Designed miniproteins, single chains, continued (2). Designs and how they scored, part 25

Each design is a single chain, and the fold is of that chain. pLDDT is the mean over its residues in the fold that is shown.

## One batch from the design tools (miniprotein)

Design m4837
Fold by ESMFold2-Fast:
Structure m4837 (fold): chain A 76 residues (1-76)
Amino acid sequence: MEESRRLEEEAIRVAEELKELSKQIPEYQEQVQREADQAVELARQAAEQNDVEMVRAILEGLRRALESLQKLLAAQ
Protein backbone atom coordinates (compact mmCIF):
# COMPACT_ATOMS: atom_id res chain seq x y z
CA MET A 1 0.00 0.00 0.00
CA GLU A 2 2.50 2.68 1.12
CA GLU A 3 5.10 1.69 -1.52
CA SER A 4 2.71 2.00 -4.49
CA ARG A 5 1.48 5.35 -3.10
CA ARG A 6 5.06 6.67 -2.74
CA LEU A 7 5.89 5.57 -6.28
CA GLU A 8 2.71 7.26 -7.55
CA GLU A 9 3.68 10.51 -5.76
CA GLU A 10 7.19 10.30 -7.26
CA ALA A 11 5.74 9.67 -10.75
CA ILE A 12 3.58 12.79 -10.38
CA ARG A 13 6.64 14.85 -9.37
CA VAL A 14 8.72 13.58 -12.30
CA ALA A 15 5.81 14.22 -14.69
CA GLU A 16 5.51 17.80 -13.37
CA GLU A 17 9.25 18.38 -13.92
CA LEU A 18 8.98 16.91 -17.42
CA LYS A 19 6.04 19.21 -18.27
CA GLU A 20 7.90 22.25 -16.89
CA LEU A 21 11.06 21.54 -18.91
CA SER A 22 8.94 20.92 -22.04
CA LYS A 23 7.98 24.63 -21.95
CA GLN A 24 11.50 25.31 -23.29
CA ILE A 25 10.67 23.27 -26.44
CA PRO A 26 7.35 24.65 -27.77
CA GLU A 27 7.25 22.18 -30.70
CA TYR A 28 7.17 19.21 -28.30
CA GLN A 29 5.37 20.79 -25.32
CA GLU A 30 1.89 19.52 -26.28
CA GLN A 31 3.13 15.97 -26.95
CA VAL A 32 5.19 15.83 -23.74
CA GLN A 33 2.25 17.16 -21.68
CA ARG A 34 -0.12 14.56 -23.19
CA GLU A 35 2.31 11.70 -22.55
CA ALA A 36 3.09 12.89 -19.00
CA ASP A 37 -0.62 13.23 -18.14
CA GLN A 38 -1.32 9.76 -19.58
CA ALA A 39 1.56 8.26 -17.56
CA VAL A 40 0.23 9.85 -14.34
CA GLU A 41 -3.25 8.45 -15.03
CA LEU A 42 -1.82 4.95 -15.62
CA ALA A 43 0.33 5.21 -12.47
CA ARG A 44 -2.70 6.25 -10.40
CA GLN A 45 -4.74 3.32 -11.79
CA ALA A 46 -1.91 0.84 -11.09
CA ALA A 47 -1.45 2.22 -7.55
CA GLU A 48 -5.18 1.75 -6.85
CA GLN A 49 -4.74 -1.93 -7.80
CA ASN A 50 -1.53 -2.21 -5.69
CA ASP A 51 0.35 -3.10 -8.88
CA VAL A 52 3.76 -1.97 -7.60
CA GLU A 53 5.60 -3.38 -10.65
CA MET A 54 3.44 -1.36 -13.05
CA VAL A 55 3.87 1.87 -11.04
CA ARG A 56 7.65 1.31 -10.99
CA ALA A 57 7.72 0.69 -14.75
CA ILE A 58 5.77 3.91 -15.38
CA LEU A 59 8.05 5.88 -13.02
CA GLU A 60 11.17 4.52 -14.76
CA GLY A 61 9.67 5.48 -18.13
CA LEU A 62 9.05 9.03 -16.88
CA ARG A 63 12.61 9.25 -15.49
CA ARG A 64 14.05 8.15 -18.86
CA ALA A 65 11.88 10.72 -20.66
CA LEU A 66 13.07 13.44 -18.24
CA GLU A 67 16.73 12.43 -18.78
CA SER A 68 16.24 12.48 -22.57
CA LEU A 69 14.62 15.92 -22.46
CA GLN A 70 17.43 17.26 -20.22
CA LYS A 71 20.04 15.93 -22.69
CA LEU A 72 18.18 17.49 -25.62
CA LEU A 73 18.04 20.87 -23.84
CA ALA A 74 21.76 20.64 -22.96
CA ALA A 75 22.58 19.98 -26.64
CA GLN A 76 20.83 23.20 -27.73
Scores: mean pLDDT 83

Design m4838
Fold by ESMFold2-Fast:
Structure m4838 (fold): chain A 77 residues (1-77)
Amino acid sequence: MEKKKIEEIKKKFEEEFNGAYEKLSKEGLLSEEEKEELKKIREETIKKMEEAKNAEEAIKIALEGVGKVQEILKKVV
């Protein structure tokens, strides 16, 4: 049942990302360029997760996506 686990991981990643993105955008902490870069990271991470062979691989991809988001946010601070 790896497909179901991958879909759950993907959904949680999307929900967490969207929540954080909306909050940061509302607080004026993100430029338009940073918003575009974050959206690109989100889309690339989701696509990679759809190609994941198992839940472990999907989690690894999600963590890589989070790492890329953190690198963008470090430039803001």
Scores: mean pLDDT 79

Design m4839
Fold by ESMFold2-Fast:
Structure m4839 (fold): chain A 85 residues (1-85)
Amino acid sequence: MVTTVLASAATPEDAEVLRKLAEEIAKRIGAKRIREFGEVGTVLIEADMSLQEAEEVAEELRREAEKAGARLVNVTVAPSEEVEE
């Protein structure tokens, strides 16, 4: 089952940091897709991962953003509807 992690940055500068972090994490977990919504600084990562693994990715994004001085408004995890059983 495909799970989605969606994260939004507080400012355009925070969005640049978020985008880079999301890209590195997506490569590491073998994400099926990473989508970037530039206007609002939102990133969506879709991967064949469990809900628990997606929560770990969300927590990693929050920690790494904080370490980099970037502010995230929202980080959510949801089952993706791209692959239904």
Scores: mean pLDDT 75

Design m4840
Fold by ESMFold2-Fast:
Structure m4840 (fold): chain A 74 residues (1-74)
Amino acid sequence: MWVLTEYGFLTPTEKVLAALDEAEAQGLIDRATRDRLKEVVSKEPGVHPVALRQMLLDLGVSEEQAAAVAKLAR
């Protein structure tokens, strides 16, 4: 069970890191994007799904692919 807000909920860093590995395995992001995001995310105690999507977009990932990565972190 999770608390929903107008912007979603915080995802634990460990779960986000696992989602990034799965996204690279599915071809949603490349290895360099995965490794860079893992380094950034590992410094945070948790990540908002909207912030995760924005970080992916800032690295050149499409909105469709960024949404799919966020879905993996659910």
Scores: mean pLDDT 73

Design m4841
Fold by ESMFold2-Fast:
Structure m4841 (fold): chain A 79 residues (1-79)
Amino acid sequence: MIELEMTFLLEHGDEGGLYSIVVGDPEELRALAEEVRRIADETPGIKSADIELDEENGILRVKVTGTREAVREFAERFA
């Protein structure tokens, strides 16, 4: 079960960024981390994707940067 999800979307000109913190069961977070990496890899215009999974504490951190349009597409697919 996902206990908490906090996502911040940042836009400046043509650049976008997304920072998300997800708290929940390590098994679900592992699956989510794999899905998030796949979505980032499949989204043209994403420049970087930093995905950090802390299984012991049940925390997933996601940081994505790219074009504003690409980050919006990523956010829509991630949600």
Scores: mean pLDDT 80

Design m4842
Fold by ESMFold2-Fast:
Structure m4842 (fold): chain A 97 residues (1-97)
Amino acid sequence: AVTLSMSGGGTYQEGSSLTLTATASGGLVEDVQLFRQAPGSDRFTRVAEDRRVASSVTFTLSGLTPADTGTYYWLGVDAATGELVWGEGVEVTVLPR
C-alpha cells in the first residue's frame, strides 16, 4: 500500500514562508490535493492541487498570516491502484507580529 508522510509543520512567524512536502512510500501518487482545516472547524478548504504523478510533492506558502494557522492534510490517489491515500495531518501555527 502507498502511504503519505508530510513535513513542514510547526510554528512560523507572520510574514515568513512555509514549505509543506508530502512524500509517497510504497509507490507513486497522482492528483495530490492539499487541504487546510482551521482550528475548531469541521470544514476542509482546498489550498492546492498537483495532478502530476510523483513520489514527492511540495507546496510553498509565502507571506504567512495568522489565517494560515490550521491542520494541513494531503490527499492523493495511488497511481497503480486508483485508491485514495490520506496522509496524517501536520499542525501549522502562525504567530502575529
Scores: mean pLDDT 81

Design m4843
Fold by ESMFold2-Fast:
Structure m4843 (fold): chain A 94 residues (1-94)
Amino acid sequence: SMEEFLELLGKFLETFFKVSPEVKERILADVKKRVEENPEVLKYMKGSTRDIVAVFVALYLGKKVEEVEKKYDFSEQTRLLQQYIEQVKRELEG
């Protein structure tokens, strides 16, 4: 479900990227809107951190999860997520 995905993504952001509450809330709000526009991405969630990152990158790039997994390895997907986190931080600071 979308609510389960957002909960898992939030925990992942807090645990691995140590994001502030403000950054987390902005990211989850943006991701929620993107999932509402493309709910089919949720079928790729199997409960792993790899699934969370792949679904996030697919939503961020406007691509299918399958194409993200073919084009970007997990390290590259994690760098894209990190770049987005840094963008959100800059938007909140500026």
Scores: mean pLDDT 81

Design m4844
Fold by ESMFold2-Fast:
Structure m4844 (fold): chain A 86 residues (1-86)
Amino acid sequence: MELAELVLEAKKKLTEIKKYAEEVLKSEELAQKAQDAIQWIENVAANPADYVESEGVSVEEALEQLKEEIEKRVKELEEEVKKAAA
């Protein structure tokens, strides 16, 4: 998946998580975490180069690492919200 497609899908999921946290869980803390994750993803999408800290890696390798980090952050927040809902 291209970075742009992953960013769009991640933002959709995080927006749904934020809405669920606000409307169903009534958790301002979880809603804020979702908003912070959305903002981080938007910042990464605006300038991916600022989020690459690995010296000596190719642009392709750095983009793959960013994709993995985006997916990890979304997954961790999905699991946190799921636990709060149980």
Scores: mean pLDDT 77

Design m4845
Fold by ESMFold2-Fast:
Structure m4845 (fold): chain A 65 residues (1-65)
Amino acid sequence: MKIDELVEKLKSPDFEEQRKAAEELGKIGDKEAVDKFQEALLNSKNLTEEEKLELARIFYENLPD
């Protein structure tokens, strides 16, 4: 599924790739995308709290109304 591919990009050490994945997951915006995004952030070992907050903002700003 496209969502699973984007979740893998969130695990990338490349923060720009992580930002793009957060944006695309936000644009999908269904329950699966929300749940998978939250799980990926919670289980990330390579993100600081500040980076997690930035990715969350990007995700939620791109959610459909």
Scores: mean pLDDT 78

Design m4846
Fold by ESMFold2-Fast:
Structure m4846 (fold): chain A 71 residues (1-71)
Amino acid sequence: MPPVVTSPENIERIRRAMEELTKEAEEKGYEVTDVYADLEHGPDTITATVTVKATKDGKPVTLEKTLVLPT
């Protein structure tokens, strides 16, 4: 997929959400394996879906958080 670029403030909000979701996974005792964000541009907003992939006792677990950001 082509790379999506957004404002530095939106990047910081996404980064913070990734850090918060990663911390939530770690607090639940999950071993984080991957963290990424997907951006979807709407007419007036950007929807960012943050995904944390983790494992617990060898079982895959996925945590997701959706942010609605201003353009």
Scores: mean pLDDT 78

Design m4847
Fold by ESMFold2-Fast:
Structure m4847 (fold): chain A 68 residues (1-68)
Amino acid sequence: SKLEEAARRIVEMLKAGKSVEEAAEEAHREFGVPLEAARAAAEVARRKLAQGREEEAVAAAVLVLEGY
């Protein structure tokens, strides 16, 4: 789905060292997800990645995007 693609793009950019804001703006621009939803998804994904939970980062981002 587009939300799963947006979540994967957010996680990919965060892994590449991009900021939460940059990842959120890209997801908003590329996939049309609301900017507030993209920021929330990027923030939870960053926390999961910081904990070494890469597999959970995508799933958590999808759940946040679906909740908006």
Scores: mean pLDDT 85

Design m4848
Fold by ESMFold2-Fast:
Structure m4848 (fold): chain A 90 residues (1-90)
Amino acid sequence: MEEELEKAYEKGQEDGRYAYENDSVDVLLPGYVEMLKSDNPLERAEARGFLVTLAKLGDKRALEVLEELSKSDDPVVRELAREGLEEIAK
């Protein structure tokens, strides 16, 4: 439950750092954007961790994706992207 969501988010953070360090953001980013739109809360948590970590590391594309998703017609996607942007703005 709560612990599983925390672990999923942490996995996303690790995968985001790996993608950034290994220049694989372009390959992995589209998959994580789709995971954020998933009905699975664990997939959404992992995707959020991935996108937030990339944006914090300075990946402009991940930041732009979060900004666009914060304008989504899907209220769940919009809320998750907004929460991600708030976490980056610290």
Scores: mean pLDDT 82

Design m4849
Fold by ESMFold2-Fast:
Structure m4849 (fold): chain A 81 residues (1-81)
Amino acid sequence: MLSEEERKKRAENLIKWAEEQLKKYLPLLPEDVAKELKEQFEKLKREIEELIKNNAPEEELDKAMDKLLQVVSRAARLAAE
């Protein structure tokens, strides 16, 4: 099972992965949509970093990470249009 430190590492790895995915997808989207998704990513990144810093419950961290996955999923679907 993953330790608390391993979960924090996984959250950091997810943020890096999401940033890389958005760098691929955002240039394919309209300017306004790309800006909105970039802003949502930046807010969720800050939220996840703050949850890690404050040693927040794992459930809260998982919820924030899931929201980040939803932002990337939305960008990927829109880029496929």
Scores: mean pLDDT 82

Design m4850
Fold by ESMFold2-Fast:
Structure m4850 (fold): chain A 90 residues (1-90)
Amino acid sequence: MGDELLRLLHKHGSDGVKVVASIALESDSPAARELRRLVVLAAEGKADFRELTEAVRRVMEEALGVPVPDELAEEIAREIIEEAKKIAEE
């Protein structure tokens, strides 16, 4: 389920969502697994925004090796919530 939602986010999401989804799909790290869990919860309207923001930030920082601004992680997390809900409604 989480992997299927990540593939749909990679196809239909914004540029930031596509990048994060691509990284998470190619990783079995704890951060990527947590993002998969939270994406499922986001589709159900149950995701905690703070937890999703932190998972996005960790996935990006792990792949890029540099600190990611909170504002960028929050923007991508918001976009993930919007897109995941749209996917779940189809």
Scores: mean pLDDT 82

Design m4851
Fold by ESMFold2-Fast:
Structure m4851 (fold): chain A 91 residues (1-91)
Amino acid sequence: SEKLEKIKKAAEKAIERVKPKAEELSKVTPEEEREEKVYELMMEAIEIFVEESGEEELGRLLREALEAQRNKDQKTLEEVAAKIEELLEKL
């Protein structure tokens, strides 16, 4: 319970810190350049989340999910999603 609340607070803080940059990304063309900048911003958000939560393993899984999504690796995405769900259930 307490650990899950800390995770939620860390996620909210990461979103707040990257939100202004995310809004600017809607103006970036071509789409390929926008996709690359979105990936970089999501990686920054995960780093902030890890710093605020201390959840290094969850941060690693989130980075793996993001890389799998970028590489269109559906199998790895599904495997990582299952691991994230299992980890969150233990909190």
Scores: mean pLDDT 81

Design m4852
Fold by ESMFold2-Fast:
Structure m4852 (fold): chain A 89 residues (1-89)
Amino acid sequence: SQESQDRVRRMADQYGVDRTGQFMGSQGIALYSQVVGPDVARQLRDQFDSRTPRQGIIGALDLGRDIARRMGNDSAAARFDTARRMVID
């Protein structure tokens, strides 16, 4: 939904997607849990922690998008895709 896309955008804006660790902080994990569920949010966090700050955020967003698509949650996938585009702009 647009509301969910707005939440992902606000999270990216609030944390600054180029800042280390902020996007995958506790608030980011909570939002990912709402979008894709807690087990997937944990996987995203673990993936982020293993990468460079900016590349880690991009990787976490790409992983979230792919998992949402596999789950058939096109709305969640679109939200992750929107956040990713903001990072690469």
Scores: mean pLDDT 58

Design m4853
Fold by ESMFold2-Fast:
Structure m4853 (fold): chain A 87 residues (1-87)
Amino acid sequence: SVPTTEEELIEAAVKAARDYARSLGLDDKTIANYEIVARSVAQFYINMGMTGKQAVAALERDLKWLKENNASQEAIDFVEAVIKAMS
């Protein structure tokens, strides 16, 4: 289902980050750091008064910047997973 509440958007982002980090075989501390980053990013856009669509558009701009600046494939995949979860 598409997340509709602020809590659902945050938890979707956190779950996507957790699942992605686990898929990479990362340790529990690193997984927790991915969850903290995802929660902070989702909360930042919500605090800006952005709708889910506006938050997704902002993340798509971040994704474009990461691709244009030769970010790691892991960073790109992580942001794509968060975008998909929030959409």
Scores: mean pLDDT 76

Design m4854
Fold by ESMFold2-Fast:
Structure m4854 (fold): chain A 90 residues (1-90)
Amino acid sequence: MKSVLEKAKEQIKKLAALMKKHLSEEVQKKLDELVEKALNSKDPVEMKKLLKEMFDLFLEHAPNAPDEDIEKIREEASKAMELIDELEDK
């Protein structure tokens, strides 16, 4: 059974996969480090900060990403944030 935490982690993985399409291999490694920290975190506040760092990294290093892909990434990031907020309420 998927808990809210498992759903949040799956959403973070999905977000990272969408971002990687537009990032160099070197930047993908930095993104993977942020993802690993988020997936191993027990603190929803830390997970939110790491999610923001992932998004900031994407915007900094993917200047040629299509607007439609950026909007999709924003939507998936928003969903991840909502799931992490549910964890904080418990």
Scores: mean pLDDT 80

Design m4855
Fold by ESMFold2-Fast:
Structure m4855 (fold): chain A 92 residues (1-92)
Amino acid sequence: MSREEVFAVAELTLEALKYADEIEELVESYENLSEEEKEKLIKEARERIFEKASELEERLLKGEISAEEALEELRKAAEEVKKEVEERAEKA
């Protein structure tokens, strides 16, 4: 149990880092945004991803969610953050 929980938490953290990097690349691709606007979007997006990862980690440790469910919830959150980034870039 404890080793499986530690592994699941580590995997969730690695996936969060992966999604944060993907969002950074997405923001960097927008030519219409200033460097300051890009930095702000990246920071806000990373904070949202890591906040969700932290929430899912707590639920996983409490046995309220499986590792697979936590990873899927994180993936969905990353997709929502990507959509928010796209909408904000279009408004700029």
Scores: mean pLDDT 82

Design m4856
Fold by ESMFold2-Fast:
Structure m4856 (fold): chain A 93 residues (1-93)
Amino acid sequence: DMDRMLARLEELFDELEEKLEELIKLAKEKKDEETLAEAEAELERLRAEKDALLAEARAALEAGRPEVAIGLILRLIGDIIEVELKIEKLKKS
């Protein structure tokens, strides 16, 4: 249902932001300037796009088109996995 999907999207945005902040902190500690710059740019883009993406997902759900919200959920899960893999790689360096 709509409220559940929107709540899940908010949760995934929050999780991705937290993982990017963890990656930024770790990149600073490891002096990995490339990973730091990439993670900071991704966090800036995430923050800039969040409200528009949530509004688009909400409007699509209200129009009976859950595919937009589902697509965004899958995108955010993929982004979280990629950030987690970067964190693990950097920890092993």
Scores: mean pLDDT 89

Design m4857
Fold by ESMFold2-Fast:
Parts: sequence; C-alpha cells; structure tokens
Structure m4857 (fold): chain A 85 residues (1-85)
Amino acid sequence: SAAAQALIEKLKKKVEEILNEKDEKKREELAKELAEEVADFTFNYRAATLKPSEEEIAHAEAIRPPLIEEAIENLIKELEENEKK
C-alpha cells in the first residue's frame, strides 16, 4: 500500500491547504483538484485490487462523481474533527 500511503500524505497536505485558504473561490479550485486525485486513485486502486470485469469498470466510472463528493466530504470532516488547534 505504498501508493495508498503516498496519496494519503498528499491528500493531507491538500486538505490542510483548503482548510487554511481564506478565499472561497480558491478553496473551491483546490477542492476540485482534490476531487480529481481521489477519483483517479479510487478507480485505479479498485482496478488493481479487485481485478474487475469490463462491466464492473464501466459501473465504477458511472458512479465515480457521487462517490468522490462523499469521500472528500468525509475526509474533510474527519480532518476538521481531528484538528482542534
């Protein structure tokens, strides 16, 4: 899970940048970049780990955007809850 650890470290840095950004528009741009990175990792990790069929890959691509929003929302929430100082 070296790839997973590298992504988690990268995501932590990006979320810290989002939380410290005072400009709402710039925060949205950073969140969008984070969304794309989480999407790409989740799809690639699933493909590598589960070795899915072509139909499963197509299904994962179809549901990718909603899962990204949920994953990012949960990640930001967890980081905000853990950071009290």
Scores: mean pLDDT 60

Design m4858
Fold by ESMFold2-Fast:
Structure m4858 (fold): chain A 66 residues (1-66)
Amino acid sequence: MTVSDAAKDTVLRSLADQARNDYGLSDEQVEELTKKAREKLKSVRTVQELIGLVNEVLKEVDELAA
């Protein structure tokens, strides 16, 4: 299965919302996190790759929130 740009944007927005609302990250931290995730998303083409990136970003969120 291929991942559309719309799906990538939806995932990125969801991750930003979780980082801000669930983990309490600042707007600046969320902006930096989403910038990094957006760059990595450019190379993502499959659902498996997208899942891998989501897990990597959530690990970064957890480390920033700790």
Scores: mean pLDDT 79

Design m4859
Fold by ESMFold2-Fast:
Order: C-alpha cells, then structure tokens, then sequence
Structure m4859 (fold): chain A 95 residues (1-95)
C-alpha cells in the first residue's frame, strides 16, 4: 500500500527493521494457536493484537526496542488492524 510505504519512509529504516521483527514474532505466536482460533473476525483481531503486544514486550526486554519505538509500532499495527477489519466489513456488505 502507498500509504504504508509513506508511513515507513517517514519513520526511517531503523523503525522499519523493528516493525519487521515485531511482525515475525507475532506471526510465530499466531501460528502456535491458529488451529484454536474461531472464524470470528473480532476474535482473530484480538489474538493478533495480543501477539503484537507480546512481541513488542519481548523486544523491549531484549533491549532491541526503545519505549518510543514500541509506542509507534503499536500505533501502526492498531491502524492497520482497524483498516483491515473495515475493508473486510465493506467487502461483506458489497457481496
């Protein structure tokens, strides 16, 4: 997405690298519980948000992420999840 590219450019290469690390750790956490996640969008959103929060916390504990970077990454993922949920609702309404 062009909007996502502009956001990453604004935040610089370091924050992009940190964002990718959070995504990788969150994905690993989701994979461990994927078979237990019901097909409900709100539950899937909650599981994703939890995985992201836990990934951020792990990187903070490792000293690989600053408090300011953590807040910005959390903001980015929150906006992305809200956007994805809205897009899915719009697709269902159009079908």
Amino acid sequence: SMAEDEELERLGERLKEQLEKVMELARERIEKVKDEIPPDLEVRKEVTERAIREAIEELLERGELSEEEAKEIERIFRLRLERELEAHRERLAAA
Scores: mean pLDDT 74

Design m4860
Fold by ESMFold2-Fast:
Structure m4860 (fold): chain A 88 residues (1-88)
Amino acid sequence: TEEVLELARKAFEAIAKLLGEEASGLKVDEEKNRVTGYVGDIPAGGFLVGDSVMAIASRREGDTVHIYVGFADKEGNSSAGRIEAPAG
């Protein structure tokens, strides 16, 4: 639980670094077996993938949806990327 929250924080921070924002409000959602929080004002969710955590945040900007994906593992590796899709 605490280890998952720390990995989720690192994954959220990877997205935050990509966007020039700050990760905040991280907490475990026990009913959904997820970690929730924010990157800036963007709602984000984290979840376990094996022994690592992936985080996803998305927002609509005009005619596109920006999907941000963050990753963190137990070895201290973290990364983030962006995917754009048509809104509609």
Scores: mean pLDDT 79

Design m4861
Fold by ESMFold2-Fast:
Structure m4861 (fold): chain A 100 residues (1-100)
Amino acid sequence: STGDRAGLAAIRAAAKANGDDLEAINEAGKKSGYSENQSHLSSWTGEEVARFTGTLLRVVGLINEGDVEGALETLREAAETQPFITPETVEAAEQAIRES
């Protein structure tokens, strides 16, 4: 859901409310349908989930700090190695950052 503007905005809102940690990501994930039994993550390996979650936590932290450049660089680097973080995801993230 990093490519979904609403999903990314929800993740950022959850992080601001609960702090930049796994609890905030879990809440945002539940709202976006990211669970092991009902989400796109159900088809991922544990390693892919860990990398994706780590990247989301870093991106959300950078966005909360106002470091848009760092957040976008992190997403661009992840897009080279993670199939679920695409150039479209980076573009959507930039737009969500501007709106939030």
Scores: mean pLDDT 55

Design m4862
Fold by ESMFold2-Fast:
Structure m4862 (fold): chain A 107 residues (1-107)
Amino acid sequence: SEDLERIKKLYEEFKQVAEELKAALDAGAPKETIRALVERMRDLVGEIIDIALEKYPDNEEIKELIFEAVRLMTEVMDAVDAGDREAAKANIDRLLEVLEKIYELLS
């Protein structure tokens, strides 16, 4: 499926950006660099959600995972804004797990 190939690419790009963000947080990178990575992660999550909802608008399990992904993305943003690097990294890992479950259900 064309949508599946697109979701796979978005998920792979999300994994790369998540890894870059965790590395940037550990290195104490400038706030502008961290913010740009967070914004890119948010945009990628939004694209994955849009495709999932378009493809499976009535799937309750997918809707629950989407709600969890939005919640975790907000927690990553809040942790970054608070300067809580450990909370940010933990929530990034949880978000990766949720997005992987979405990808598996769509495959």
Scores: mean pLDDT 87

Design m4863
Fold by ESMFold2-Fast:
Structure m4863 (fold): chain A 114 residues (1-114)
Amino acid sequence: DEFEKKVDKALEFPELSEELKEILKTKDFTLLLEKIHELIEKVLNNEASEEEIIQLGIALILLDDVKAIDFLYNILLEDKSEEIKKKVLETALKVARLLEREDIIKKIEKLLKE
């Protein structure tokens, strides 16, 4: 299972919250999607902490879709400070590098330059 292999690598990432680690250890893709949806709603309602926004960035990298990065940057981070945007993208870049996702790495590096 490709998802399970990515989860095992992601669990090595030191900036994972205990809650996200617990979800990932279940290896339940549906549970991960439910958590992502919860975090998206919190961000859109301006109820998310900086750490929750960072954890959402990490979780979105696990979805295999480069469009998830566009959604993160253009929608979820649009109204956030440049400091928060940079922290979220830098953390997402670290996890993308750990997962060896070259397509996502290049996308995030481009966003961090401009």
Scores: mean pLDDT 79

Design m4864
Fold by ESMFold2-Fast:
Structure m4864 (fold): chain A 85 residues (1-85)
Amino acid sequence: DKEKVIEFLKTYAGVTEQQIKNFEELMENGEELAREKAEEAGLPEEEIKKLVEEAKKKQEEMKELLEKLKKMSEKEMKEFIEKIR
């Protein structure tokens, strides 16, 4: 479950509540945020499209990682965190 993954990251990876909220915001709104920032910067539509596609790809990768972590046992999640630390 998502909540168990979040609690585990806070307990064993030292992830802060703010870092979790930032991750969730990027996962949910990353595509929209990338488009808004690119439009504010006055970038051409072709460059905006590239940035939006890159943000979308990162959102998909983050969602896949979360689903992978949700399927892991507590032991597997601990080993994963220790490996990337």
Scores: mean pLDDT 75

Design m4865
Fold by ESMFold2-Fast:
Structure m4865 (fold): chain A 68 residues (1-68)
Amino acid sequence: SAKEEAARAKTEAHIAAMREIAETSGPEAARWAGQEFARGMAKEDPELAPEVRARLEAEAARLEAEWA
């Protein structure tokens, strides 16, 4: 659906932002940013919140592993 497509695009933009935050401020800052992004998206579309949160959490974990 258009809503799912828009949520996917926003999630991918947030993932890109998390990568940039990790480069400048470290993976912990990227994780906190991901949590903020997930909260904002959940406020707009509660039905999509679990999938968005899982994807942003996966990216946070990936960045932490890459920096370990």
Scores: mean pLDDT 82

Design m4866
Fold by ESMFold2-Fast:
Structure m4866 (fold): chain A 58 residues (1-58)
Amino acid sequence: SMSAELQRELILLEAEATVLRMHIFILRKTNAPQDEIARAEARLAEVERRIAELRAQL
């Protein structure tokens, strides 16, 4: 169902995605291990998938 709770979840997920993008940027700039970068990118992809699902429901 469409609700204020879904809108709040969307805002929080978008904030999380922003933090993850900054984290990935730092990992790349500091030449972190590729597996660590890959894990962060996988997490970002999952968050972005959830954002897309929520937007489709709204």
Scores: mean pLDDT 88

Design m4867
Fold by ESMFold2-Fast:
Structure m4867 (fold): chain A 91 residues (1-91)
Amino acid sequence: GSRRQQLINDLQSLIDKLKNAETKEELLEIIREAINLLSNNSDLLPLTTNIGYILQLIGIETELRLGLISLDEAKKRAIDLINQVIDQLRA
């Protein structure tokens, strides 16, 4: 498949992991994996769009690490954001 399709599949796998994550530590690890995937595939999205998604994921990671957001809120925000990335990759 194309590199774009592979990234979509990898991001979908992370959404499945997020849905099944039960701990803060698991959520932080999966969010970091999403950040790394976007950073390593920065050519597949417009630069400013890609940076925007990375900064939003870092925001969720930071708020979760500091206890400013619940596990359920962090999970929902991360899933919604990754779905937005997938939609951009499909466009």
Scores: mean pLDDT 90

Design m4868
Fold by ESMFold2-Fast:
Structure m4868 (fold): chain A 96 residues (1-96)
Amino acid sequence: MEKEEEARRLVEEAVKAGQRFQDAMNQALKLIDEGKVDEAIELVRKSADEAIKTFEEARQKARELGHEEYAELLDAMIAAVRDGAKRTIEIGEKKK
């Protein structure tokens, strides 16, 4: 019961963190198109760091609760955030 509720909260927080990161990425790409490259890069870095921290904390808790499938999903989400942030920063730097 308690472990199931904790797992649910981990999933909900991870979903929210992913949504915030996606929104930040969309805003950053718009800022790059507007020539606000430094603002875009800072937004991407900050949002990626926040999302990765949330996913790493959730991954650790998921493993402690025995939810290995959630931990593996969170590993994939961390990798996706790192790749997405790197690519967006590279696009911004190329526009300078």
Scores: mean pLDDT 82

Design m4869
Fold by ESMFold2-Fast:
Structure m4869 (fold): chain A 92 residues (1-92)
Amino acid sequence: DEVERYREEIEEALRTERGGLGAQIRMSVIILNSPTPEEAARQLAKLAETQDEGTALQILKQALLILGVKPEEVSKLETFEEAKKKLEEVLK
């Protein structure tokens, strides 16, 4: 069935291929199990390296917010590379 095939492909993409639902669950687990904001941010940065660019950028933005970076500063970050450099600077 073509409809069932498309549904399965979308569900697979959300869970694994695109990391959407899987990434969201892993982020929640990292945040809940991390003893400090700095450790949460480091684990989120590692998770971001395994995701697509769009998802990785959102994960890094969340890590920066957890570290107390102002939302205005985070909003100016439009690429994964810029967000990664900012996170590395803050975690020094």
Scores: mean pLDDT 72

